# Ledger of designs, part 49: designed miniproteins, single chains

Each design is a single chain, and the fold is of that chain. pLDDT is the mean over its residues in the fold that is shown.

## One batch from the design tools (miniprotein)

Design m1696
Fold by ESMFold2-Fast:
Structure m1696 (fold): chain A 90 residues (1-90)
Amino acid sequence: SEETKLLEEGLKQTKEDIAKLKQMIENNELSLEELEGLRKHLEARIAQLEKLKAEAEAQGDEKSAALLEETIALYRELKAFIDEKIEELK
């Protein structure tokens, strides 16, 4: 489906964006305020993706549900990384 294709492209872009963002965080390029802002953004995005996953599951779209689950896992991993960095900067 077109929705599945968009999710595949979204996953690819998410992987690239997360890799770049992790590098910036490791290089101390982001302030504490910016990291806290990113954490809030990630929490909102994860909630949106969980809703989309539930909708895909309800429709029997196992492929879209799996792609959404993978994307959610990547954002949760990034959030954990940001949470650790925030604690280091406190």
Scores: mean pLDDT 86

Design m1697
Fold by ESMFold2-Fast:
Structure m1697 (fold): chain A 71 residues (1-71)
Amino acid sequence: SSQQMQQRALAGIDAMLQAGSLSQEEADAYRARIDAAQGDPEAIARELVKAVSKADDKGREAAAQAIEQTY
């Protein structure tokens, strides 16, 4: 569902923040844009890809694990 996709994307952003790959301000901005996408899978995917592209290996691994663990 669009809600599950949104929750997975937000979990990925939160994991990258916890790993130190994103600042609080960057994570807040990505979360706001994902929320503004209103479940549009293409828009959600674009924001997640942008965040992942900015992250280091630790952040990317943390995001992948968080997304897989989110229902």
Scores: mean pLDDT 83

Design m1698
Fold by ESMFold2-Fast:
Structure m1698 (fold): chain A 85 residues (1-85)
Amino acid sequence: SPETEAIHAALVELVRMEYDVLVNKEVLSDAQIQRAEELARIVQPFVDSLSEAQRQALADAKRTFFETGDLAAFEARLRAIIAAA
């Protein structure tokens, strides 16, 4: 649905920003901080709806992305999590 695609896109963008800060040691601009806050608001209802197992799967996918930098693998795993929700 358009809503699931919007959530997927927002989570990918937010997690990429987390990667830039945590892995690349980048400092976010004020505009990027505002964007991150907007993205967090978009994804929060979805995250709150996840089961414990789904939240763990999301945490595991994020950890693997931060360790490998493999965005395509993260996007695919996130799509599977959203489809299962």
Scores: mean pLDDT 88

Design m1699
Fold by ESMFold2-Fast:
Structure m1699 (fold): chain A 61 residues (1-61)
Amino acid sequence: MEIIEKIAENLGVSIEKVKESLRQVAALEGRGREIALRLLARDSGMSVEEVEEAIREVEAE
C-alpha cells in the first residue's frame, strides 16, 4: 500500500522514519495508543483508519 509513502511526504520525513514511528505507536496500549494514532493521523493529514492500515503493513514485514 502507498499509505506509508503518503505519510512520509506529508510529514516531510523518510519512509524509514515513518516505519520506525509506526512501530513505536504499535508498541503502545490502551488510551495512549489511541491518542498517538489520532495525533499522527492529524499531523500527516491521514485518517485514523489509514494510519492503522500502515501499522499493519509495517508489522507484516
Scores: mean pLDDT 79

Design m1700
Fold by ESMFold2-Fast:
Structure m1700 (fold): chain A 92 residues (1-92)
Amino acid sequence: MLESEEGQLEILAAMTIIGLSVLHHHSEDPRVSELAEELIDLVVEAERARDRAAIEATLEAVLEATRAYMAGDVERAVELLEEAIRALREAL
């Protein structure tokens, strides 16, 4: 792997984990909190596998889930996190 690709992967994984950590610790819904914690473990595994595309897709899902949660659409946030977990498990 090129150094620039390795650096981008590390940044993407870190940003995704930070976003998930915020949802895990600050969401009022236990489903959102628990799904975010599970997804952190899968993102760590994806980083070890060097699957940049999987991490990028997960980051997008986390951003959409955060927007849905902040808008009061908790069910959409749960759906997005569950879809991200399924996709990441299938990629790994």
Scores: mean pLDDT 83

Design m1701
Fold by ESMFold2-Fast:
Structure m1701 (fold): chain A 57 residues (1-57)
Amino acid sequence: SIEEKIKEAMEAAKNGNVEEAIKILEEIDDPRALPAAKEILRLYPSERLKKLVERLS
């Protein structure tokens, strides 16, 4: 489910695997991922993730 994929992305980010977290969020490509994407972006500045947040907004 989308919710499970969001949890996977958050776990990847928590473990320092930010690129994997971004990849999972990009694969979801759903506004429900926006809160998680914004949280990760706040902690780990990334142009790739910033573009995703802009696209989902």
Scores: mean pLDDT 83

Design m1702
Fold by ESMFold2-Fast:
Formats: structure tokens, sequence, C-alpha cells
Structure m1702 (fold): chain A 93 residues (1-93)
């Protein structure tokens, strides 16, 4: 396993849970949190694109959903869950 990717995948799992909680409350996440999620997804996509090109597409969809406001958070979290599963498999030894 690549240590950087393992840490990023773990953070993505946490962010998915947090986005789902915000969606349940109808709350917009703060801008710094949203930027952190976007940077994380782009980095995971960069690390996995050669083995799992679908991660790039799901990252783009997650970012688009995140930018829709509170109504998009559950959709964004779903795409992040897919990214986590694909990235974890792609980076397995």
Amino acid sequence: MIDEAEVLIALARIYSVLLKKDAEKGLEPDESFKKGVIELLNRIAELTKDKAPEVVEYAQKAIEALNKGPEGLKEAARYIDEIVDLADKALAP
C-alpha cells in the first residue's frame, strides 16, 4: 500500500460521513471544508488514474454535486464512496 493514498482514502471515508450528516440537516458545509474535499478528491484521482480511470469521472461528479449546495451533498457522498472503493482496490498489492 502507498502511505499517502491510504491516508487520503481514510480522510475521504470521513468526509463522506460528514457530508451525509450535513445533508440530513440541510446545511451547507463551510468553504474551507469544501475546498479540502475537492483537493482530496483530485489528489486521489491523480494517484489512481492509471489503474482506475473511473475515479477521475467520479471525482468530477462529486465536485459538481458538492457545488450544487445542500441538495447535492448526499449525491457527492455517494460518489466519494465509489471513489474510496475503486481507489482501495486499485492500490491493493
Scores: mean pLDDT 81

Design m1703
Fold by ESMFold2-Fast:
Structure m1703 (fold): chain A 100 residues (1-100)
Amino acid sequence: MKQQLQQQLAELQAQLARDPDNVDLLRQEARVRSQLGDFDASARAMVEAIRIEAERDPDSPYVYLSAEITGAVLHAIGQTEASEELFRIAESMRHSLVPL
């Protein structure tokens, strides 16, 4: 139900106002916004979640792959700005994961 999704979004936004770096809440916001058809805001929430994870664990192969895969998916659906940001995050992590 769209009204239930709007209520969930409002609750997530209130929680994020008190805990803006909560990755799980940002991922939940991205899913709810996507279900509401707000793909631009969904993409921004996903980028923010991955950015926070990359800052907290710059040596994580999981976060690196998440940025690369999510970036490729967002590029394929036309979310170019979010895709480019995720590829920049992945590139910065690559040097930590594969020392040259």
Scores: mean pLDDT 82

Design m1704
Fold by ESMFold2-Fast:
Structure m1704 (fold): chain A 65 residues (1-65)
Amino acid sequence: MEEIEKLRKEMEELKKEYDEKGKSLTTEEEKLALRNEFLKEVEKLSNELLRLQVEESNRQNEKRK
C-alpha cells in the first residue's frame, strides 16, 4: 500500500531530522524534550500504520472467507 510506504518514509525522515536537531542542542533538558516529542510523533505514525495494516488484513481476510 502506497499510504503505508509513505508513512514509513515519513518516520525515517523524522528520525533523521530529530537526530540532527539533537546534535545542535546544548542542554540535556532540551535534548530530553526533543526526544519526548519524537517519541510522541513516532507513536502517532505507528498507530496510523497499525490502522492501515488492520484494514488491509481485513480486506484480504474477506477474500479468504
Scores: mean pLDDT 76

Design m1705
Fold by ESMFold2-Fast:
Structure m1705 (fold): chain A 99 residues (1-99)
Amino acid sequence: SQIDKVIDELKKTLTELMDSLQMPDMKAAIVATADALKEAVNDPSTPNYIVLVLLISLEAEFFTALQMAKKRKLPINQSLLEKAENLLKQLRDLLLQKS
């Protein structure tokens, strides 16, 4: 599905960004949340609010990683950042359209 493609691309982009920032613990957290979100989206028994909670968790992990990078004055790869932000927006739009 389109949602699966966006989650997979977002997971790849976020893990590349975490690798560039040398944040292995944040990478592990983001991978776990992205995998849980993909499982929830593909399970028809999972309520939509659980999908949205997992999306919010993924967004919060991304925001936290960026704030840590800024506080540590680490160079942020702007291309990966823009790609991640665009993919998160696309994912949010797709999930909000899902009844």
Scores: mean pLDDT 88

Design m1706
Fold by ESMFold2-Fast:
Structure m1706 (fold): chain A 100 residues (1-100)
Amino acid sequence: SEIETLKKEVDKILELLEKSKFEDIEELLDKFEEEAKKTLSETVYSELSVLIDSVKERLKELRKVLSDEEAKKAAIEFFKKLASGLIYNRELRLEIEKLK
């Protein structure tokens, strides 16, 4: 299902963020997004693209006021919250569709 694919891709991004050096994160996210565009459905790709762009923008903002370690940790927590909300909304929409 698209929801299961989205969850797996979110987990991959989370692993990338947690295991990567701060200086490499933006480049690795760009490469991930390019690969996702080639392999995933348009709907899953569009949602992942929004998540990736949002975390990149948040990292750029956090870099201005926090150390690299603190910015990375804060960006990971931001990503977790954003991804959880997106998945929840998608699951809720699927349940509503079942009622039609």
Scores: mean pLDDT 82

Design m1707
Fold by ESMFold2-Fast:
Structure m1707 (fold): chain A 62 residues (1-62)
Amino acid sequence: SVEELINRLIKILEEKYEPDKVITKLQIRQLMKENGFSDEEIDAVLEALEGDTYTIEELKEK
């Protein structure tokens, strides 16, 4: 599910970035690709996310 994919993304982000770090959709796409997410999984997550920039805290609300 998209929620499971977002939770997996959050875990990766928490290992690499501070909670208040502003992260762009482009950076999320690149990070997901580097961590073995498929193009379909990346597109599903990015479609579910609102806006163009995120913090880890904001992503946890999704």
Scores: mean pLDDT 80

Design m1708
Fold by ESMFold2-Fast:
Structure m1708 (fold): chain A 64 residues (1-64)
Amino acid sequence: KENNPAYVVKELFEALDEARKYRQELENLKKNAKTPEDMKKIQEAERKYREAVRKAGEALEKLI
């Protein structure tokens, strides 16, 4: 069953905050992308961003 609404809302905002942070990292990395190492960092930040967005979506579904 779904969790307490307060917990779900907290999880949603936490996931959104993580997505925002990784989106910022992606923008910074893309601006300075010149090496294979930069590409690795972009890939990692992109993965983290996707993960956070998915978690936010799951939390949102629990509220509906």
Scores: mean pLDDT 77

Design m1709
Fold by ESMFold2-Fast:
Structure m1709 (fold): chain A 61 residues (1-61)
Amino acid sequence: AIDVSRLSPEEQAVLATLVGLVAAGVPREALDGAWALFEADLRARGVPQAVIDAMRAYVEG
């Protein structure tokens, strides 16, 4: 389970958008590109890798 207490409202909005992209069936390359930018931002902000991995698992469903 994701540690929701570490998520900002902006991060929650981005995750909701990414989940929506998956549901809409966008190309994997577009999703992977958007995810790579988000993951880089999370790492730059000091978010633990386990939380980042949990966020990715949440997006993939």
Scores: mean pLDDT 77

Design m1710
Fold by ESMFold2-Fast:
Structure m1710 (fold): chain A 84 residues (1-84)
Amino acid sequence: MMKEIAELLEKGKESAKDAFDAALLAAAYYSEESPVTLNAFALEVLSRLTGESGELLDNLAEAGLGEEVEEGRRLADRLLEEAE
């Protein structure tokens, strides 16, 4: 699974579909986490791959999900370290 995620992460820099597939497969890999944290994590992974702004995550934090956004960001850091 991690090798497949790493390949999709690299392809996701050029393809929105591969970025989406990478985020979903990575969320499945960390499936023991809460669903809210996994949603924030998937959005953070997508943002990092596509270069899109963190506007959606900023909106989620403003809506009271700031702790889950923070945890999702930590999982994204962990994923990128494990994929190398």
Scores: mean pLDDT 77

Design m1711
Fold by ESMFold2-Fast:
Structure m1711 (fold): chain A 55 residues (1-55)
Amino acid sequence: MVELTYLDGTTIKLKATSEAKITLKDGKIITLKPGEELTLDRKDIEKIEGDVKLL
């Protein structure tokens, strides 16, 4: 992660620019299609695969 823009809180909002997979720390996987947005807590993210944009 090259840019940290979520200094005021733990919640982040992501937008997929291609098909992306977000793996949560509890083992859940969320698949995003291009153009889909997801809001979640930064602490719950294990890894992100694919192209996403931080909003």
Scores: mean pLDDT 73

Design m1712
Fold by ESMFold2-Fast:
Structure m1712 (fold): chain A 86 residues (1-86)
Amino acid sequence: SAEELGKKALEDAEEAVRLAEEAKARGPGREAILLAIAAALKAMGAEFLARKALELDPENEIAKKALELAKKAKELALEALRLASE
């Protein structure tokens, strides 16, 4: 359902933010790179699920929140990857 997809998307987006912040905290290196990649993949998956939920129910507030957070998580993951790759 849209509700289930929206909830999953929000959980995945929140996890992506945590992974990106952990990557930034590690400092540059292999572990930080792997965490940043994991964050980016999780954020992309969250965005996909949120968009799918909104196709089923355009007014789903959880899905809207998940989409916004997923986009922010993608941005944070890319920043973390840049910092990790220095």
Scores: mean pLDDT 88

Design m1713
Fold by ESMFold2-Fast:
Structure m1713 (fold): chain A 93 residues (1-93)
Amino acid sequence: MAAGLEGGRKALAGGMAAIKEAENLKELNAGIAGALSGIGGLFNAERLGDAGGAGRSALGGGQAAIASGTEKGKRLGEEGVAGGRAALAEAAA
């Protein structure tokens, strides 16, 4: 199975954990939503055969979460970036 799909699942799990723990949800919500949206795109891209687009979206969402400066946002961002990179590597191969 595709590494991007597994990365997406892992990042989604991290995002859900971050959401449950977040006290300041407003700022985290935008970053997390972006990362989770990109991860959802990874599943759809695997199905449709456009993993590159979904990977870029997940990477962007992950970067935005990291930029939020919160520990929870950084954790989600790192997982989103990893998932996005895996999808891009798969698309490039």
Scores: mean pLDDT 56

Design m1714
Fold by ESMFold2-Fast:
Structure m1714 (fold): chain A 88 residues (1-88)
Amino acid sequence: MESEKEQYKLVEENAKSTIEAMDQEAARAIELGKAAGVRAAYDMRGAAMVNLALSRGYLEGEEKGKEEAQAARDRMAAAGARAVAAVA
């Protein structure tokens, strides 16, 4: 059980790093007018946001984490579509 909590903390840290990296990649793709690059970056960022919500949900309660993960996924899908539209 302790090793699982440590694993979820590591997932949280990795997810935060991925979100930051994908935000940088999306900004670069926007500057270059590359809609496919923006979409790919936001897809990866969305996955990282889901992992972050699930890791936090595990520490605080799995059911709430699943709800937050779904909400984060929906928000990131909408943000990604909007960003792609802005450069298309």
Scores: mean pLDDT 69

Design m1715
Fold by ESMFold2-Fast:
Structure m1715 (fold): chain A 102 residues (1-102)
Amino acid sequence: SDLTQAVTAFLKDVTVTSLIVAAGLRQLFKVSSVEEAAQAFVDAVKKGETTDLAAFLDDLSLVSTELNKKAREALRAAAVVLKSDLPIEQKEKALINAFSAV
C-alpha cells in the first residue's frame, strides 16, 4: 500500500527523527527490522489497534529534545490522526503527509 511505502521510506532515511522513530517502533512492536516495524505500523492502522502507537508518537513529540519543532508537530499530528474516528483511507492519506513532512 502507499502507506507501507511511505512509512518504510521514512524509517529507512538517515535523519535523527527517522532513526529515533525506527528504533522506538522496533521496540514497541518487538521486531528486529525496519520493514517489520513499517508493516506492523500499517497493520495496526488498518486494524484500528492504534492506542499504543498513538501514545508512543505523542510521548516522543513531548520528551525528545533531539527533535526540532516541525518534527514534533508532525508526530503529534500523526498521533491525533491515529486517535481519530476518521475512515482508514483518510487516516492513511494524513499519515503519508505527516511522515513526508518530517
Scores: mean pLDDT 80

Design m1716
Fold by ESMFold2-Fast:
Structure m1716 (fold): chain A 94 residues (1-94)
Amino acid sequence: AASFEELRARVMGRVEEALRAYKAGRITEDQLRELVVHELLEAADLGASEEQLRELRDEIAAFLREQGVPEAFVEAVVRGAEEAIARYRARRAA
């Protein structure tokens, strides 16, 4: 199994690649948001805790802000991630 540091590096690398695709016009805002949500859910399946997923969410938000992504877009990504994490955990608890 991957360490959290390895999972973090993988998630952040894929988010960076997705942002490059978005800036190049290859994917939409909605597709970028969905890719971020997918990467967080995949990290959860690979053993990331809820606390670690929230840490990754916060790092993604900070990265997007540093890259000049508008705050409304960052807030939409964060909300999508929070909703996906909550649904994933509720499903696992059942």
Scores: mean pLDDT 80

Design m1717
Fold by ESMFold2-Fast:
Structure m1717 (fold): chain A 68 residues (1-68)
Amino acid sequence: SELDELLEKLKEADKAKDIETFIKLLQELMNSDIPKEEKIKALEELYKESTNPEMKTYLMIAIQELKE
């Protein structure tokens, strides 16, 4: 699925500490037609797996935007 493909790329960017690619992919996910609830769940799971404080900060902001 589009969601699974984007999540895999986000995980790869996080592991590589590629913040520029991570932000770009995160924006692509946020602007996609994927249901809001699915985006929130996926980003919360990614947040739990991430060990990078910078990536976690962007994920937290994205989750909060989706929750309004």
Scores: mean pLDDT 86

Design m1718
Fold by ESMFold2-Fast:
Structure m1718 (fold): chain A 68 residues (1-68)
Amino acid sequence: MDQKVRDAVKEVGRAVGLTDASADAMSDGLIKQDPDTQRKQLLGMAKVVEKDEKAKKKLEDAAKLLAE
C-alpha cells in the first residue's frame, strides 16, 4: 500500500515541478496517517493534476485501495 501512495505523490510532484526529495517527504508523512486522512489528501492533490492522466490514475488507484 505505501508504495502506491508514494508513487501517486511522486507523480503529482513531477506534474507540479517538485523535487523527488520533496515528494518523498510528503509521501512519508502521508503514509503515517490514517487511511481516511490519506484518501482526503490524495483527492486534494488530484484537483491540482486533473489534466495529467497518469497522475490522476495513480491517485484514483491509491484512493481506491484506501477505501478497501
Scores: mean pLDDT 75

Design m1719
Fold by ESMFold2-Fast:
Parts: C-alpha cells; sequence; structure tokens
Structure m1719 (fold): chain A 94 residues (1-94)
C-alpha cells in the first residue's frame, strides 16, 4: 500500500533531494578540477554548510525530534559525505 502523504514528509523528501543534488554538484566540481587539494578543501567547507542547512531544515519540519536524534542524523550525513569523497578519490586510481 502507498504510505499516507503528509506535507512534512513531502518537504523532507524535497530537502533530501536538494541536499543530494548539491553534494553531487560539489563532487562533480572536485572531479573536474583533477582532484585539486584546494578544491577538496572548498568542497569540504561547502558540504559542512549543506549539512548544517539540512539539519536546520529537519529541525523546522520535525520539532518532535530530540537533539540527540538530530545529532545522530548530522553524524550520518558527515559519514555519508566522507564515504562519497573516498569513492571519488578511489575512482582516480582506475
Amino acid sequence: PLPPRRPEDEELARLSKEFDKRVDEIFNEYKKSGFSPEVKEKAKQEIEKLIDEFVEGIRRLRPDWSDELIERVRQWLKNYAESKLKKAEEELKK
């Protein structure tokens, strides 16, 4: 069965989609630079800002979530971005 659609769930889905799109744009720029150390540092800073914006968006949409859950999501996003960075660098070896 299709899950019931709620405005908050739709907005959270849009926020997640925008986050993924922005992260992909940052990594594409990093790849196009030939994995420049300068662009890598800029990418890390931009991703950190995106994570902060995403977390603040979640806080607005889900005020029922505890600070502990929000911090857990923030750590998950940081680990996800770090994994994507490592995979991009691994592709350079092939």
Scores: mean pLDDT 75

Design m1720
Fold by ESMFold2-Fast:
Structure m1720 (fold): chain A 82 residues (1-82)
Amino acid sequence: SMAEELRRLLERSAEWHIRELKLLGVSEELIEQLREIAENQQDIPDELAEKIYEEAAESAKKNAEELAALAAERRAELAAAA
């Protein structure tokens, strides 16, 4: 039926977005909550969306801090070798 085809298209799109959020570092707990909401065709609560965005931002911040620390360590190694 047309309704089943539309549902499958939405499921494919939702899975793609969920995969991207996982790659951005959003926790499995929040991803599972989002999957449950998508499967039950419920509206995403603002609180859940806020938590997902906050966690993605914190993950990006930690990755930036780790990269900065690695760069600083590498600079120190090069300076010590000179």
Scores: mean pLDDT 72

Design m1721
Fold by ESMFold2-Fast:
Structure m1721 (fold): chain A 53 residues (1-53)
Amino acid sequence: SLLDDVEEAEKKLRSRGITPTVDDGELIEELLSKKKLSVDEAVEIAIKRIKER
């Protein structure tokens, strides 16, 4: 489910030393649901955005 995929993506972010914010979770949900990306693809995009901070 979408909720399970978001949880898996957030767990992958935490394993890489990143504490996901609410905004990060919303971005992941959009990437998975609207852009039809995989969990791994959504995680890589989120990491790239976080590094641009």
Scores: mean pLDDT 82

Design m1722
Fold by ESMFold2-Fast:
Structure m1722 (fold): chain A 58 residues (1-58)
Amino acid sequence: SMEEAIARLREALRLAERSPVVRAVIEADSPGVAEALRHLRRGDEETAARLYLAERAR
């Protein structure tokens, strides 16, 4: 679960870095994912994974 969350966040980070439009959509529509990506960029994979999983919890 956490490993899958990190893998998905890494892919989202790559897409966001390559496309300003994708970055803007993530920040507007998924602020929790945007925060997780900021932690991932800083090398804090554990916090990034936890924030991503919290955002996906219903």
Scores: mean pLDDT 79

Design m1723
Fold by ESMFold2-Fast:
Structure m1723 (fold): chain A 60 residues (1-60)
Amino acid sequence: NREAEGARKAAEAGSAAGAATAAWEYGQVGDPNLGRQGALAGRAGDAEAAAEYGIKAAEA
């Protein structure tokens, strides 16, 4: 997609959903509170916050 606007938004939404799922899964084995916060952020469309919470959950 040459214009990429729709592709970026779709990829960002997909990235946020994937990051939410990953954060939740990391919360299952690490810090469940951080995992839950990441999942909620990703479901709200904030892929960066979801990824950061997921990493923190995994590191805990």
Scores: mean pLDDT 72

Design m1724
Fold by ESMFold2-Fast:
Structure m1724 (fold): chain A 56 residues (1-56)
Amino acid sequence: SSEIEEQKTKLIDKLLKEGVITEEEAEEMRNLTVEEFVGRVLRLIGDEIDRELAAR
């Protein structure tokens, strides 16, 4: 579980550096459990797919 928590932190930092999420969203995500974090990431992916499909 410690290894998974470390990967979670690295991914949040990467998303923040790339401007995908705000500092406020990053802080929220840092306080989520691993399970909740996975759900949040899946939602972000879904939103991006929907955005691309809507660009017709």
Scores: mean pLDDT 78

Design m1725
Fold by ESMFold2-Fast:
Structure m1725 (fold): chain A 87 residues (1-87)
Amino acid sequence: SPREAARILLDYFEEVIEKYNLSEETRELLQKAKEALDNGDWEKFISYLDELLLRLARENVKIEEVPDEVLRAFTAYLFLKNYLDSK
């Protein structure tokens, strides 16, 4: 399910933010992504998640191991993003 995949990704990013004690701005983006998902606003969800991923990269977060469940969720997210971008 796209919603289940989105929740798995959000839960993973919340753990990353807490583990590495990331910025308040990064936490705010996670909260905005959660709100967009709760509202069924997939375009906003994708926009906030993309910005969150860019911020994680800019903050030099070293992710040594990504669980298979999270990788599968990311694949589902990419299919959803491609579907919306093709419209």
Scores: mean pLDDT 78

Design m1726
Fold by ESMFold2-Fast:
Structure m1726 (fold): chain A 62 residues (1-62)
Amino acid sequence: MLMPDILAAAKKAVEEGKKELSLKELEELLTDPRSIAKVKEYLRKTGKKRVSVEELVVLASS
């Protein structure tokens, strides 16, 4: 399922010259609770603290 909030966050990161975003930054950018839940689950499964722009694009398309 496409999640436009996650795609918008990825685009904003690129515009700001960032390669990755923290959960706190994503919680400020994402408006859909399902998008926030998906990012939290991804970070929990991977043990990562930040999500790359490439990972955000994949998450938006999953």
Scores: mean pLDDT 81

Design m1727
Fold by ESMFold2-Fast:
Structure m1727 (fold): chain A 86 residues (1-86)
Amino acid sequence: AEERLREALERAARALGLDEAAAREAAERATRIAVEIIRQAVAQGKGEALREAIDATAADDIALLPELAAEVEAARDALLELLDEA
């Protein structure tokens, strides 16, 4: 799930014009932050609220950035998979 999230974020960053090295670094940092947020939310019993927020935010992001819809969907799916594994 972490690898799939990183891949989706890296593709999105490259689609927005970042070079390969910058896109990779940004995706790795964002993935680490997302994993820590998920772990913390689950530890605090807020996993359900976070799941709802992820799904709602992804729908809004697809509406605002339709050119990145595939990357947003892939990132959402990876985040929900990480949350289910936690």
Scores: mean pLDDT 79

Design m1728
Fold by ESMFold2-Fast:
Structure m1728 (fold): chain A 83 residues (1-83)
Amino acid sequence: MEIHELALRARRLIEEGREALERYRRTGDPRYLRRAADAFAEAAAIYREILENYGHLLDEAGKESLQRAADEAEERARELREE
């Protein structure tokens, strides 16, 4: 239950971040860059929370997938914050 709720929240944050980037492309408004960076950073934190608290319930492939998702989201957030 908890894991599924966390995973769903993280996925929604990734979607929100991508939508914010698309709005930035259309408007040039830097507020959307900040929103995208924050969304990706929050998603990464949730993926790490799942790994830390619930990693023992995941197989190796599942752990690798979540670690990759966390790293990818952190990288996107960092790139957007550095302009």
Scores: mean pLDDT 84

Design m1729
Fold by ESMFold2-Fast:
Structure m1729 (fold): chain A 74 residues (1-74)
Amino acid sequence: SRLEEFKKRLEEEIKKRVEEKGEISTQEFAQLVLEIGKELGLSKEEIAEAVAELFNSDKEAVLTLLEMVERSLA
């Protein structure tokens, strides 16, 4: 599914960036999440749900973070 492909790509990209830079900032993480989700044609709600599931976090908190980052890029 697109959600499984999203999770796989997100984990691979995070691993790559951590290996290259030693860390990934919250802003970089949110931008990466939005970029991969857009490439796969996922809605913000689908993205937030997948991220929440992958990191055992709150879906609403993830959605808020994504909306804030998207707003600062506009």
Scores: mean pLDDT 81

Design m1730
Fold by ESMFold2-Fast:
Structure m1730 (fold): chain A 74 residues (1-74)
Amino acid sequence: MPAPSAEELLAELRRLLAEIREARAAGDWETVRRLYARFRELGQEGVRVASAERNAALWEEIVAVAAEATAIVR
């Protein structure tokens, strides 16, 4: 099955969050908005996969990472 796991999606979300933080530190708000849009799409998939896997711990981590990204782009 070629679908990514919730753990793989969480790892990718953490990587993308680091890129968002870097872009924000550089004052590049266009890049922040573009990366955040991609982050939101990946985050929705991550929540869906974690729910399907019935992995509450990974679901909570994905939600926490999403909250951090939202706080950065505010």
Scores: mean pLDDT 82

Design m1731
Fold by ESMFold2-Fast:
Structure m1731 (fold): chain A 70 residues (1-70)
Amino acid sequence: MREEMLKILDEIEKKYSSDADIVAAVNAGKRAIEEENFDTARQVAETLIDKGSPEVQEAARKILELLDNS
């Protein structure tokens, strides 16, 4: 679970490395997951759904699914 969420966020960061807002949100999400602060990780995923492209939104929904099924 944790490793899967971190992998999704790493892939978003690599693809959207030129988008400072996406990179900042991804870094906040990675830190929250590493600290096991899943409430903050959920908030970051919701922000990525609200502000991200359709591809970023799909990745963020997968993170929410992993959080909900834990």
Scores: mean pLDDT 80

